# Designs tried in a protein design run: designed miniproteins, single chains, continued (5). Part 2

Each design is a single chain, and the fold is of that chain. pLDDT is the mean over its residues in the fold that is shown.

## One batch from the design tools (miniprotein)

Design m16035
Fold by ESMFold2-Fast:
Structure m16035 (fold): chain A 77 residues (1-77)
Amino acid sequence: MEPSEETKKNREMRDELMELIDKGASTEELAELLKKHGVPDEIVELIREAESHEEALSIFEMYRRGKSVEEIREFLG
């Protein structure tokens, strides 16, 4: 895959998410961070409702990989 502005922004968002997780931030705070970066509200809501930081990161990585909200919900189950 070729490096793109979107790929760089997605990596920077992930780095910011990891920093918040390291600080003990809630999934609500992770959701607010992504909302500020223009992530769709449906993805933001999935992250807010995540049971763990690991689940929130998995949701973000699936979104970053181009998975739809429906595919992500199916994965979460």
Scores: mean pLDDT 78

Design m16036
Fold by ESMFold2-Fast:
Structure m16036 (fold): chain A 94 residues (1-94)
Amino acid sequence: DMEKKQKDKEELIKLFKHMLENNELVSPETAKLLSKLLTPDEQVLLLGEASALAEQGKLEEAIELFERWVTANVNKDQEALERLRKEIDERLNK
């Protein structure tokens, strides 16, 4: 159901933005949506990278990275996911 996936995506992005802006832990509601839209490995990778970016004051970049990944997953866009993974790998090597 694409309409439900789009609503779940929008809600997850909103909750994630609120979490990062307020330096909050992952809520049960956010964790449920993460598990619905992302694999456990993707969750660890994205939460780790987004937290690192937020700690550097790059909050907008953290939110954008998360939104791009969740959007690619909902659309099953493997090329976008591969590009995002490469961007993360390049950032870790800086």
Scores: mean pLDDT 79

Design m16037
Fold by ESMFold2-Fast:
Structure m16037 (fold): chain A 78 residues (1-78)
Amino acid sequence: SQLQQIEQDTIKQYIIRNMFGVAASATDMVIRRARENNKPPEWIKRLEDDLKYTQDLIVETQERLQQLQQQLHQLQQQ
């Protein structure tokens, strides 16, 4: 059913968001350590670019979750 599909998609998006959250936290820690140890600026910049990309994916996942929540609410009224 449409309801079951939205519920499955919602669970999948929660898992994806949590995975990206863990990746972002780990990357941020590596960047902080690299700065403390005066690692090459070019290497740090690549990690910062990767972190930003992961953060953008988290935002997209959060927006998808909000859309799914709205769709679920509409279907429960039917």
Scores: mean pLDDT 87

Design m16038
Fold by ESMFold2-Fast:
Structure m16038 (fold): chain A 87 residues (1-87)
Amino acid sequence: MEEFKEKAKENYEIILKMMEQVDPEQFAVVLKSLAEKYKDFIEKNMTEEMKKIYEELVRDLVEKHGLPEEVAEAVATIALYRTLKEG
């Protein structure tokens, strides 16, 4: 699980770097749309331990990176989806 958390953090850092290259507000709309598509897959495949990791990622994105909560939730959802598909 620690390796899963590290991979999820790596994936959200990639998303954050992409946000630096585009308009953040417009990119947030795309992220929210993408997160909606991945929610069903995540809910079906996520354990209670992974839910705790999700909560930690959202907190980090809000507190350390200054993202609005809604954007942080979308980024965390996409990062988890990527990590689950790669593992």
Scores: mean pLDDT 78

Design m16039
Fold by ESMFold2-Fast:
Structure m16039 (fold): chain A 71 residues (1-71)
Amino acid sequence: DSLKENAIKVLDAVTEELLKKITDPEMKEEVRKLHEKTVEEIEKLDDEEEILELMTRTLSELYHLVAKEKE
């Protein structure tokens, strides 16, 4: 698989697991929107470093959203 395909698969897996743990409908929608936007951005990138940077930033944002629900 290409780096893009693997990045999207990882993002899909993480997003699905996070959605199972979230109970707030508004938070679920924010997670879905971030996922959709990031997949579209990854598909437009050709540079491996840019894809990895985007993945790192997006995964960090997803985990911060889940952390806020626990407060």
Scores: mean pLDDT 79

Design m16040
Fold by ESMFold2-Fast:
Order: C-alpha cells, then sequence, then structure tokens
Structure m16040 (fold): chain A 105 residues (1-105)
C-alpha cells in the first residue's frame, strides 16, 4: 500500500514526494526525465521507463519488474527485500494532482 505524506515543488523545478510504502518511508525526487529514490539512507536513480534502478553509491544496476496496468515497478534490493514503487509517469501524475490543490491554499 502506497500513502502520500507530502508533496513539494522546489525552486529548481523538481518535485519531491514523501511516501509511506508498507510502513517504510521513501522519498521520490522527480525531474522531467529522472526519478531519484531514497530508501533506508541510499539513493537510487530510475530510468524514464522504470525498467532499471541504479545505486548512485555503487553504480550497481537493479532490474525492475514493470506492471504497466498498475503503473508500478518492483525491485529486489541488495538486502533481498522487495520494494514496489510508482513509475515516473504515475509519480508525476500524482504529484501534479496534489500540487494543483496545494497551490490554491
Amino acid sequence: MIRILRVERREDGSIVLELEIDGRRVTLTLTDYQLLVEIDGRTYLVNERGEELIDLETGEVIPAVLDEKEKTMTFTLPSGETVTLPTLEEAKRLAEELLEERELE
């Protein structure tokens, strides 16, 4: 289950989504072509299609299982734990909807 805790547009045009996924805090930073994912103190880069996750500390490439119907991607981390995240397209859609309501406040 994915819960959105906070959405923020930064001065550089990037969008930050703070999520709770199955009780775990995850921070997504969205640009026009890139998704940065922070989980358990590590930062990962996701490609535009959500097919690969790149560990920015080690450079390791983790393949994703993409569910186009649910618009999610699932990864197995080096720890052996699995994490399901929204795709860049879905994360942008969710962020845009929330920011439109927030900009009116």
Scores: mean pLDDT 73

Design m16041
Fold by ESMFold2-Fast:
Structure m16041 (fold): chain A 60 residues (1-60)
Amino acid sequence: MAADNAAATSAAMAEASVRRGDIEGALQNVKRAEELLPYASEDTQEQVRKAAELVREAAE
């Protein structure tokens, strides 16, 4: 579904931003993914949570 695809894409972009060293971009993508979390599948929700954890650790 559209919201699920958008949340998964945003989570993937957040991970890519961390790998690139763009912590600000990663935080923005996590925020976007979290806004879609209530409409996402359980698998996508888990992916978003893992991306958020990765971004938080990288931001420290």
Scores: mean pLDDT 79

Design m16042
Fold by ESMFold2-Fast:
Parts: C-alpha cells; sequence; structure tokens
Structure m16042 (fold): chain A 99 residues (1-99)
C-alpha cells in the first residue's frame, strides 16, 4: 500500500539512505496522492531538494488529512527545519514522538 511504501521510505530516511528513500516516497504518492503518509514522504523529498516552501505546504496538508499520523508530523517537522523555522519544527518533532 501507499502507507507501507511511505513507512519503508521513512525508515530508510532515518538511516540516512536518502537515495533509497526518495523513490519509495514518490511511488507512495503515485499510488495514493490523498494518503497523509504519502504526502508526508513527498514533502520530505521536496525538503531534500531545497523546495522548503512547497515541502511545508504539502506537509501541513498531510497533518490536516491525518492529525494522528506520526509520519505527517515528522514530515512537517523536517520541512519547517529546512525552511529555517527550527522552533516550530521542534514542536512537530515532539508531536511525532508522542504519537
Amino acid sequence: SADELAERGFKLYEEGKFAEAVPLFIEAYRLDPDSASAQAGLAITYALMGLADEAVELARKAVEIDPDSPLAHYGLAVALSMAGKGKEAQIYYDKAKAL
């Protein structure tokens, strides 16, 4: 499923395996663009590309779709960090860990 691909991509991302994570995030989004996990993975991909504003907008949408998703909150934290909003990013890192 899209969620399973996004979860696998997230695990690879946490291991620093960005080249392996990115294709899984893209495939997750292609399979289900309405999935919060898939949108979070694509947001992380945009953040890695330096597209910070696009990453933040997509990650905020992911959190709106599923406010209980750890991956959605983590994706938003990564995007905000890349946008230079470190204090706001920390709030979403903490939320992701609490879920």
Scores: mean pLDDT 86

Design m16043
Fold by ESMFold2-Fast:
Structure m16043 (fold): chain A 103 residues (1-103)
Amino acid sequence: NEEILKSQEDGKKLGETGEQVAIDDPEKGKALYDLFVENTNGLLKLLSKNPEAYRQAKEAYDQKLAEAEALAAAASSEAEKVGYLVRGAVEALIIAGSLYLQV
């Protein structure tokens, strides 16, 4: 799906921006991470009435968070850890949002 591919690229750019925010201010990064996780969980709850869309969004979310957690575990500073988590959460939210709009 071309919209999903574009959303993945847009998500990467937004994730890079979120990572930079966390590097500059880890407290702001943590707040952004919590907000993006909350928004993704909200979208997943709305998608729960469409099992196929929910499955796709949940798989993308779980994969992005697992990748971000692995990078965070290898990171040497709190700012880097939070940055990776924010990037993963932003990318997951953009993918879930794109799948929600296709329902």
Scores: mean pLDDT 75

Design m16044
Fold by ESMFold2-Fast:
Structure m16044 (fold): chain A 87 residues (1-87)
Amino acid sequence: MINEKELEILIETWKKRYPSLPEEVRELLAKAALLARLGKYEEARKLLEKAKELVSKLPKEKIPEDFYKDFEALERVIEAGEKDKKK
């Protein structure tokens, strides 16, 4: 179960850092990050892939360059968790 308080904090952080991104993208990334923290990597990956698809449809000029680094970092965390057979 996603902690709503942590979700709101992450959404606010992403909104402050990337205000030009659609709210749906920020919500998907925040939820994916929280699900990864809970060990729900399959669900986190589905949300991350949906966010990736939405971002790929945006004009390049509306996507901050820093965003791709943060996105890749989250993707690597999820991938590492999936490879960890402890979960």
Scores: mean pLDDT 75

Design m16045
Fold by ESMFold2-Fast:
Structure m16045 (fold): chain A 70 residues (1-70)
Amino acid sequence: MEKAERARREILEAYERSKEEAAEKAREVLREVGESEETIERMAENVLAGREGAQNAADGVYLAIRRAEE
């Protein structure tokens, strides 16, 4: 739970500095939990699309970590 919340927060904090940095952070975390390249690219595109997309991608990363931890 804490790990998923931390990743979500880190992505949103990175977005305030650089949307490219936030997208890379999302890609890194999703690869570590074993998500498909299709999912990784879709989430990164959401981050790059804007603040709402970044929020949705951060939520998606949270759910991916929660599923991997079970």
Scores: mean pLDDT 81

Design m16046
Fold by ESMFold2-Fast:
Structure m16046 (fold): chain A 86 residues (1-86)
Amino acid sequence: SGDEEAKKAGEEARRGGERGLEGGRRGDLAGAIGGALAAIGAKIEAELLKKKGKASEEAAEEAIKEGEEGIEKGLEGVREAAKKVG
């Protein structure tokens, strides 16, 4: 269902953000960028599910919120890696 797709997108965003932050803390800029991009993609997927009415408002908004949190973590990872590379 669309709600299951939204939940999966939220989980992907959370995992992407976590991986990006962990990678960034180790100085892995490519890993940090990859994590941030994964979270961005997952948020876009959740927003599209909401716009097309394929997911409930509740499920889509929860996934979008996880997407925003994942993006913030991934971008923090990129900032941390960038400080270590130069």
Scores: mean pLDDT 85

Design m16047
Fold by ESMFold2-Fast:
Order: sequence, then C-alpha cells, then structure tokens
Structure m16047 (fold): chain A 70 residues (1-70)
Amino acid sequence: AKQGDIAQQLAQEFNLSVEKSEEFIIALELEAKDNNGEVTNQTLQTVARGLKLSVEYTRKVAQRYLQLKA
C-alpha cells in the first residue's frame, strides 16, 4: 500500500523504526479526524504525548507526512 511507502520514508528521514512511523501516521490521522481533518497544535500535543516524542519533533514529522500525502 502507498501508506507503507510513506511510513518507510518517514522512518529513514527521521531515524525512526518503520513500526513507529506507522504508529505515528495512525495516531496523527485519528486525532485529525476529531478536529475535522485538521492538524492543530492540540493534535500535535496529543500525538507527541502518546508516542513519547517532543512537540517540536512531532511537528516536523507531521509537516513532512502532509507533504508526502499531498
């Protein structure tokens, strides 16, 4: 699936495992759905806490994911 390719690319660019990259995508998409599909500062904070990442790092990964998804 195309989502697997994005997960692998994020893993390589951000020094993550592919599994953690997939968890990130799932968490971000679920939180975005609760906010009418929008990635807000609250969305990023929730994802960061769930995955034990910094908010700054989470923002960078999310921005890259949205670029790759477009």
Scores: mean pLDDT 81

Design m16048
Fold by ESMFold2-Fast:
Structure m16048 (fold): chain A 85 residues (1-85)
Amino acid sequence: SELDLWLSTLSPGQQQVAQLALSSDLLDEEKLREIVETGLSLGLSLNEVRQVLETVANFTLSGGESTKAMQVLQKVLDELEKERS
């Protein structure tokens, strides 16, 4: 599948983030925060985590739900960036 092909191109850290995202509710702010913090602990940048989560949302969610998930993710990323400054 296109999803399996994409997963095969990812680094081990990116694959862990993608697998967590595939098994989680991407509309849940607390779950998104946990996934982002896991990605950061694995050495990924905020932008790398964002790209992985956006791709998973595009594979798994409707267009409207994907847009909502990306809005929740942006809020989480903004909050984490402020906490790390």
Scores: mean pLDDT 85

Design m16049
Fold by ESMFold2-Fast:
Parts: C-alpha cells; structure tokens; sequence
Structure m16049 (fold): chain A 85 residues (1-85)
C-alpha cells in the first residue's frame, strides 16, 4: 500500500510546477476576479500538497527533488498573486 501510493504521490508532486503555471496563466488571462481568486487558491493548495508528499518520502535525494518542485511551484504562484493584486 504505502510504497506504491508514495511513488504515485511523488510523481504527481513533480508535475505540480507545470500545473501551477497553467493555473497562473489562466488566472492572469481572466478578467473575472472571482475566477482569478479560485485559480490562485487551487494553485496554493497544489503547493501545500507537494510539500506534504515530500514529507512521506524516505529517500533523501527524492525528497530533495520534491521539495525543489514545491519551491518552484510556490515561486510561480507568488509571481501570479502579485500580478493579480
């Protein structure tokens, strides 16, 4: 159960920067403030989920890769948040 689920969660977490970028681009293209807020909230939640996934990885090198992906996703999210303000 745990190793297979952890591998799946780790793979999903490595995709988080790209998913957050897509959400950020859609938010910045939208003129609807409610839609922008919803998309940015979704991006923030993905960053949190990526960080949580890293906590369950026992391998130090794999954990470092996941934390790097989470940091990149957070950077993309923060840049989009500033542009929407």
Amino acid sequence: ATPAVQAENAAAALEVPERVRELAEEALASKDKRKQAALLTAGALLVVEARIAAEFVADEEERARLLEAAREAERIYREAEKEVE
Scores: mean pLDDT 78

Design m16050
Fold by ESMFold2-Fast:
Structure m16050 (fold): chain A 59 residues (1-59)
Amino acid sequence: SDYRELVIRLIALQLQRIGLELDLERAKQAGDEATARRLEEEIRRIDQEIAQIQQQLAQ
């Protein structure tokens, strides 16, 4: 069902987000501004997709 697929996708995106946030913290601690900027952009994209799925699940 659509619900089941959305839930699986949401879990996968949340796990990816956690990994990216850990990588971002490491990049910031290392002073790697270019990597930090790239990771922030990746996190923004994932947050947008998570928000879209959460809106669909709220229906």
Scores: mean pLDDT 89

Design m16051
Fold by ESMFold2-Fast:
Structure m16051 (fold): chain A 80 residues (1-80)
Amino acid sequence: GLEEQVEELRDEVAKLAELLKEASEEVRDRLGAAIGKAASQGKIEEAIELVREAIERMESSPKEKYDEIALELAERLESL
């Protein structure tokens, strides 16, 4: 149900936040706003998929790529 999707998104966002703990405030703020907007528009399932894809890319990439991946995620979420 919706409650399960919200909890799943929250869990994925927590994992993403841990990966981005050393990212700039600007990157974190933009990403947070993009995720919040997607969720408020009922695009929770799409947001979960995009966040999971970004986490997988970060886990298979050097740390120097994390900000780039986070900004690409924000742009994709903003386009939903």
Scores: mean pLDDT 84

Design m16052
Fold by ESMFold2-Fast:
Structure m16052 (fold): chain A 111 residues (1-111)
Amino acid sequence: SMEKVEELLRLAEELGSERIRELIERIVAGDASALRDLIDELVRIFRDALENSSLEEIKEVSNKLTRIYRLALEVAREQGLISREEEIELRRYLGEKLFEVLDEQVAKALK
């Protein structure tokens, strides 16, 4: 998982997010609550990209955010930090946050 942690830190640097770096360090240190905080930060960055970026830039950001999410869950699983049930709840939480973003974008498009 050291290679996965190195890739996570590189992706955080490419996004310019010190907060993602801090959250990755907390996950590596065994703080399971950092996974939910990571989802919140990934969703925040995605919202900002939807407001302020071209379609090509949104695609690039989305690809990096998806990769961070996947690698962070893999690192947490490899460390035994989360159960299968906790992973399902995190996936559900991400889904709820993404639906909130979708609702916001649809509401703006209908104005």
Scores: mean pLDDT 86

Design m16053
Fold by ESMFold2-Fast:
Structure m16053 (fold): chain A 62 residues (1-62)
Amino acid sequence: GAAEAQRRAAAEAARAVAESGASDDTALKIGIHAGFEVGRALGAEPDREAAREGALEGLKAA
């Protein structure tokens, strides 16, 4: 669903940003934003919890 898509997009973006050497705060913010953009593209409302969970998973995997 849209929440799962937002979570995955946030995780992929946060991981990529963290692996590039950015701070955890920067990676988290960019990850959450990427999640929201995927939600909008799917015609869904931004899901803060899904995007935040995804971004944290991405950071943990970096």
Scores: mean pLDDT 86

Design m16054
Fold by ESMFold2-Fast:
Structure m16054 (fold): chain A 88 residues (1-88)
Amino acid sequence: SRLKEALRTVKDYVEGKASKEQFEEAIAVIKELEPEVEEIARKGDLVEMLKLALIIGEALEAPQESLDRLIEAAKKAGLTDEEIEEIL
């Protein structure tokens, strides 16, 4: 997803692996997507919030134990293995 790629670029910039220009482009993408993220949070849709948590966790290389817990929560909320694989 565009959000996942933008978050990875932000992480790479913080680690010295991306240029300032790439960072600024990534921030512009995140700002463009912010209203959609806010709408998901406002509605409190658990499935959509778990999808966002999986995208963010994978993009920022969260510990595998944390990702495993999010995957388990997503499956309990009704997400299929195929849907989770598409997100990750």
Scores: mean pLDDT 81

Design m16055
Fold by ESMFold2-Fast:
Structure m16055 (fold): chain A 82 residues (1-82)
Amino acid sequence: MKDSLDLTLKAREALEAGDIDTAISLLPAVYGIAMGLGDWEAVKLVDEAVIAYKNGDYEEAKKLAREAIDRALSMAKAYGLT
């Protein structure tokens, strides 16, 4: 959990820096938090972000990745993990 949280924070930093490749590579950590907390909407957003990235839709991938990261971090904070 702690390692997944640290990687999720790095994914947010990469996304804010415009490094979509690094942000997408770190989404498995976001997925792990979402699955662990039972946030199925965040799980779905991660899957959709990866699909958009693979299809070359980088703007949609950034939007979905940001939503997934923000949601996972918000839930982690609510559960006292931040």
Scores: mean pLDDT 82

Design m16056
Fold by ESMFold2-Fast:
Structure m16056 (fold): chain A 78 residues (1-78)
Amino acid sequence: MVPIDRKKLEEERKQAEEYLAKHYKPEEQELLLQAIEHRIKGLEALHKGDLKSAKEHAKKLSEVLEKLGLPPESWALE
């Protein structure tokens, strides 16, 4: 499993923000950014073996995805 570098996560976040600003409504942009943040934090927690934090971020990710009308499994942490 590849270690997650914060620099790569920051670059991915910036690219996502730029993409969302061009293609999505402001309300959808905020929810998609929240989903990205929870996915990133959940993956960091999983990589560190912090299952409690990973589950909390996975739950918040699912809640945000439901607000977007997307299935929770679309971005689920495993």
Scores: mean pLDDT 69

Design m16057
Fold by ESMFold2-Fast:
Structure m16057 (fold): chain A 87 residues (1-87)
Amino acid sequence: MQLSDAEIEEIVRKLLAGLSVAADVSDAELEAALAAVKARLGEANYQALFDEALAIFRDALAQGLDLETALVLVGGYVSRQEQKILG
C-alpha cells in the first residue's frame, strides 16, 4: 500500500513531537507537543529537522524497507538531532 504525502507528513510530525505513530492523539495534543518542540528548537531548526526527517522517511520507503524499519530509522535520526540541538 502506497502512503500519501499527507500520511507521510503526519507520521513525521508525530515523530518530531516524540509521540508514537500508533497513538490516537487529538489535534490539540499534537499541536501542543509540536509547539513545545518548536519553542525548544527554534522555528528554523524545527523546519530543517522536519524537511530532513521527511526526506529520510521517503528514501527508506523507496529503498523497499518495511514501514516499521523506516519508522525506527527516522525516529532514531529525529531523537539524535533533537539531543544535538538541545544538548
Scores: mean pLDDT 78

Design m16058
Fold by ESMFold2-Fast:
Structure m16058 (fold): chain A 75 residues (1-75)
Amino acid sequence: MLQSDTSGITKEDVLEQLRMMLAYLRRHASTLSPEERARVIENLERFKAEVEKILGHDEEFDRLVEENIAVLREA
């Protein structure tokens, strides 16, 4: 049983991923269709729920997810 990076996922890795996504969405959210934006929001909400079950409530993580969702909703 070989593993790559799955068991090495840390809060820091998740935060970095969300920051990169936020930078991307700030430029592209307005170019997405309303349907596409809704799907990304759903995926972010599911991702947040999964991570919170493992790591618990983290203020910075919550803020980054909410900011991503806000950018999508406001576009």
Scores: mean pLDDT 76

Design m16059
Fold by ESMFold2-Fast:
Structure m16059 (fold): chain A 98 residues (1-98)
Amino acid sequence: MDEKGRKALEAESLAALGLMYAALGDLEKAKALLEEAIRLAREAGDNEALALALANLGRVYAAMGDLEAARAAYEEAIAAAAPDSPVAAFARANLAAL
C-alpha cells in the first residue's frame, strides 16, 4: 500500500474510534480522534474519508452544544462529499435540524 493509501486507512480507523468514544459519551476524546482523522484524510486526498469525518465531527460539536462549529463542520462535509452520497444526505439533514 502506498503512503496515501495508508493515511486513508488510518483516517478511517481513527474516525471509527471517534464514533465509538462519542457513543460512550467521551466527546472530548471523540473530537480529538475525528480532528486527527480529518488531518490524515486531507493529506491522503481522500474526499470520502474527509466528508465522513467532518459529518461525524459536526455531530460531536452538536452534542457538545457548539452549534456554530457543528454547522461549519456539516457545511464542509457537504462540500467534500459526492452530492448523491449517504454522507451528503446525512450532513444536510443534520444541518437543517440545527
Scores: mean pLDDT 85

Design m16060
Fold by ESMFold2-Fast:
Structure m16060 (fold): chain A 70 residues (1-70)
Amino acid sequence: ERYEEVRREALAAVQAIQNGDYETAIEHARRVAELSGATEYGERAVEALKNGDGQEAMEALSQALIAAEP
């Protein structure tokens, strides 16, 4: 299911953010953008992570998940 894959990638991104591993978080955030079709939110998460803003990244990932809900 597409939503389960998006959710799995988003959870992995959040876990990487919590661990301070922004490089890994960026990889997962890119996958969220690809799979959810909500490229806008996924790209916003990637840019936030590049700037070290984990809070904005998590907010953008949440919006991508909402957009991907069945």
Scores: mean pLDDT 79

Design m16061
Fold by ESMFold2-Fast:
Structure m16061 (fold): chain A 79 residues (1-79)
Amino acid sequence: APGAPEEAIEEMIKEAEKAGLPKEVIEYLRKAKKEKKYLEYTGKAQLVLADEIIATNPDEEVREDARAAREKIEALLAS
């Protein structure tokens, strides 16, 4: 349904706030809901989160997964 992404974004915002994710992640998720550009802004939020994981996470496997996810998200946003 066309409304399903909106509910998913609201839940993502609540979870991000509870988890103390970066302000930029929360702001992009809010823009996704406000402007209904779900792919663009959720992609940008995920890129910010991936960059933080790559910089701060002590687990190299988690960092490699974040790099792979980042490349896929950039490809989707460029299409």
Scores: mean pLDDT 77

Design m16062
Fold by ESMFold2-Fast:
Structure m16062 (fold): chain A 75 residues (1-75)
Amino acid sequence: SLEEIAERLRRIAAAVLDPETAAVVDTMLDYALAHDDVEVLAGVAQQIAAEARARGDDASAAEAEALAREALALA
C-alpha cells in the first residue's frame, strides 16, 4: 500500500537524512498520501535516494529507489 511505502520512506529519511530534511520529507509524504499521488510519492523516494547516495549510504539509496518503483507499480 502507499501507506506502507511512505512509512518505510519515513524510516529511511529519519535514519539517513538530517532532521530538517527529514521533516520536509514527512510533510511531502503526508501530502502524497492525502491526495493518493503516486508520482509525488515516487518523486520523494527518488529525492531520499539522491540524498542518501550523496551521504555515502548506497544501501539506503537503493532501497528508496526500489520503493519509488513499487509506488509507481500501484498507479
Scores: mean pLDDT 85

Design m16063
Fold by ESMFold2-Fast:
Structure m16063 (fold): chain A 123 residues (1-123)
Amino acid sequence: MADEVAEAFRERMLERIENAKTPEEVKELAREIKRVAETLLDIAKKAGIEKAAEYAQKAIEYAEKAIKDSSKEYLRKAVEYLSEALREYLKALEAAGGTINIDETLEQLERLFNGPRAERKSK
């Protein structure tokens, strides 16, 4: 469950990176990833999930580099670390006696992107 959700998130974000055509599109996606990573870092720190916090921090660092350089390479690294942070967070949630439903978890992840509507529903 946790691995499946994290991999689905990773694949979707990598597709968005591949489809970005301009430096501004890369920067906007990087700002979105940074915001999600900052939110997850705050949640992980409050919950004491050290590994999720470590990965979220690395995602923030690479997202900032992607914003500065308009780099798809740095943005891919940010996505990889954010996906790892998400996996560790979901595993901790599951270990707390929760049953993780893939559809419900994906809806909750969509709420983490609930800022200035940076994401489309489909290609």
Scores: mean pLDDT 76

Design m16064
Fold by ESMFold2-Fast:
Structure m16064 (fold): chain A 101 residues (1-101)
Amino acid sequence: SPLDQQLIDDLQGLIGGLEDDLRNRDTGGALGRLQMVVDSYRKLGEVNELSPAQVATLELLEEAVRRLEAARSDEEAMAILRELVRQLRERLAELQRRLAA
């Protein structure tokens, strides 16, 4: 699906950016990156029907933004980001396998 290929490309870019943020311990930069991606998909959803994979990814990212905004320490924010990167890598691998089939 063209939408699934776009999601793969977007997830690859997001994962790379979040891994850079984690290396630099830039929790504020990571939050800003996630907010921009969430806003982009919300705007896309206003003019196009999102795929189920895009909707599930948006919901995951929106939850991650809420958790990061509620984080009370850099350690908590870093733990949230590591878990998010793990979840995004799993989703990317599943989408890549599905498109290769």
Scores: mean pLDDT 87

Design m16065
Fold by ESMFold2-Fast:
Structure m16065 (fold): chain A 94 residues (1-94)
Amino acid sequence: SLSEEEKEEISERLLKEFNEFLEAFMTDKSLSEEERLQALERLKGLIEKFKSAILEETKKELAEKLEKFLEENKDKLSEEEKKKIEEIIKLLKE
């Protein structure tokens, strides 16, 4: 198993990458829906791979941040994008 320090480092890196992803996702108007869905699928895969290494507090923070993002952007997101985001939130709350 990973040390607490290693889990903290992984959690901090993932939170930073997540914040950068959300910012890029909303600001890059050139991305197609397919490209956005692929980006969300990659994020889901990353979370599935590292969820056991992420601190529980960080998982909660990521889930809350993603729920807020979904609420604030629900009129800008497709039904498929919303579903994928909800799947990621569910994974973080497992």
Scores: mean pLDDT 78

Design m16066
Fold by ESMFold2-Fast:
Structure m16066 (fold): chain A 63 residues (1-63)
Amino acid sequence: MEEKVKEFRERAKAIREGKLSDEEIDQATREALRYLKTSTDPELQEAAGEVLDAVAERLKKEA
């Protein structure tokens, strides 16, 4: 679980920095949504939420 939290936070950072492709962003978004829906771990839910926030921020900038 610790590794997954770190993975999500690194993904969120990469999304904000524009380092991921659209396909990678889509994959990260779907994974984060799945963990938010199925996980009861608040730290993991927070990290997954950071991915979704990063995606929303990038979409707002691109629009």
Scores: mean pLDDT 78

Design m16067
Fold by ESMFold2-Fast:
Structure m16067 (fold): chain A 96 residues (1-96)
Amino acid sequence: DAKEKVKEFFLETNLEEFKKMAEIAEEDYKKAIEEFIKFIEKYMETTDLTPDQKEQAELVIEMAKEALETGDLDKAIKKAEEKLKKLIEEKAKKKA
């Protein structure tokens, strides 16, 4: 199911990949972030995402870009986790 794969990507895999990048002591972390942003952007362009999935993808891209500009990847990861958790809780409370 494509919906389940997207959930794994943005909720489990995506945050996991961010945490791995934060552990990279080398200058390659910047390149890894840039490649990750491009991967998500292409995925959004080539895949018919729901509005909720698009919001999650846009949030991750925004946090990744902020980390790239500020160099504070750990702070960006924490913000992304908090916003994603809130988005999931909001969605669970909505009777749609």
Scores: mean pLDDT 62

Design m16068
Fold by ESMFold2-Fast:
Structure m16068 (fold): chain A 78 residues (1-78)
Amino acid sequence: SMEELEQRFSELLKKVIEHATPEQLAALQERLREIGTRYYRELLRAPPDQHPAILREMLEEMIAVVEETLKEIEEQKK
């Protein structure tokens, strides 16, 4: 469900905030901004009935980049 994706995103983002360097956090914020901007443009061009699917894809992509950032943080500690 969308609520489960939103919860997962929030939990992953909290872990990044706790463990990331300022540089890693800034890089993640920029990636999330770029994703948000791209999907916002898609939403403006799409009919309303397609918006739930577009928002889901945006959230899934945002989760993926947060997970990638966490993996990078974990690899740098080893």
Scores: mean pLDDT 86

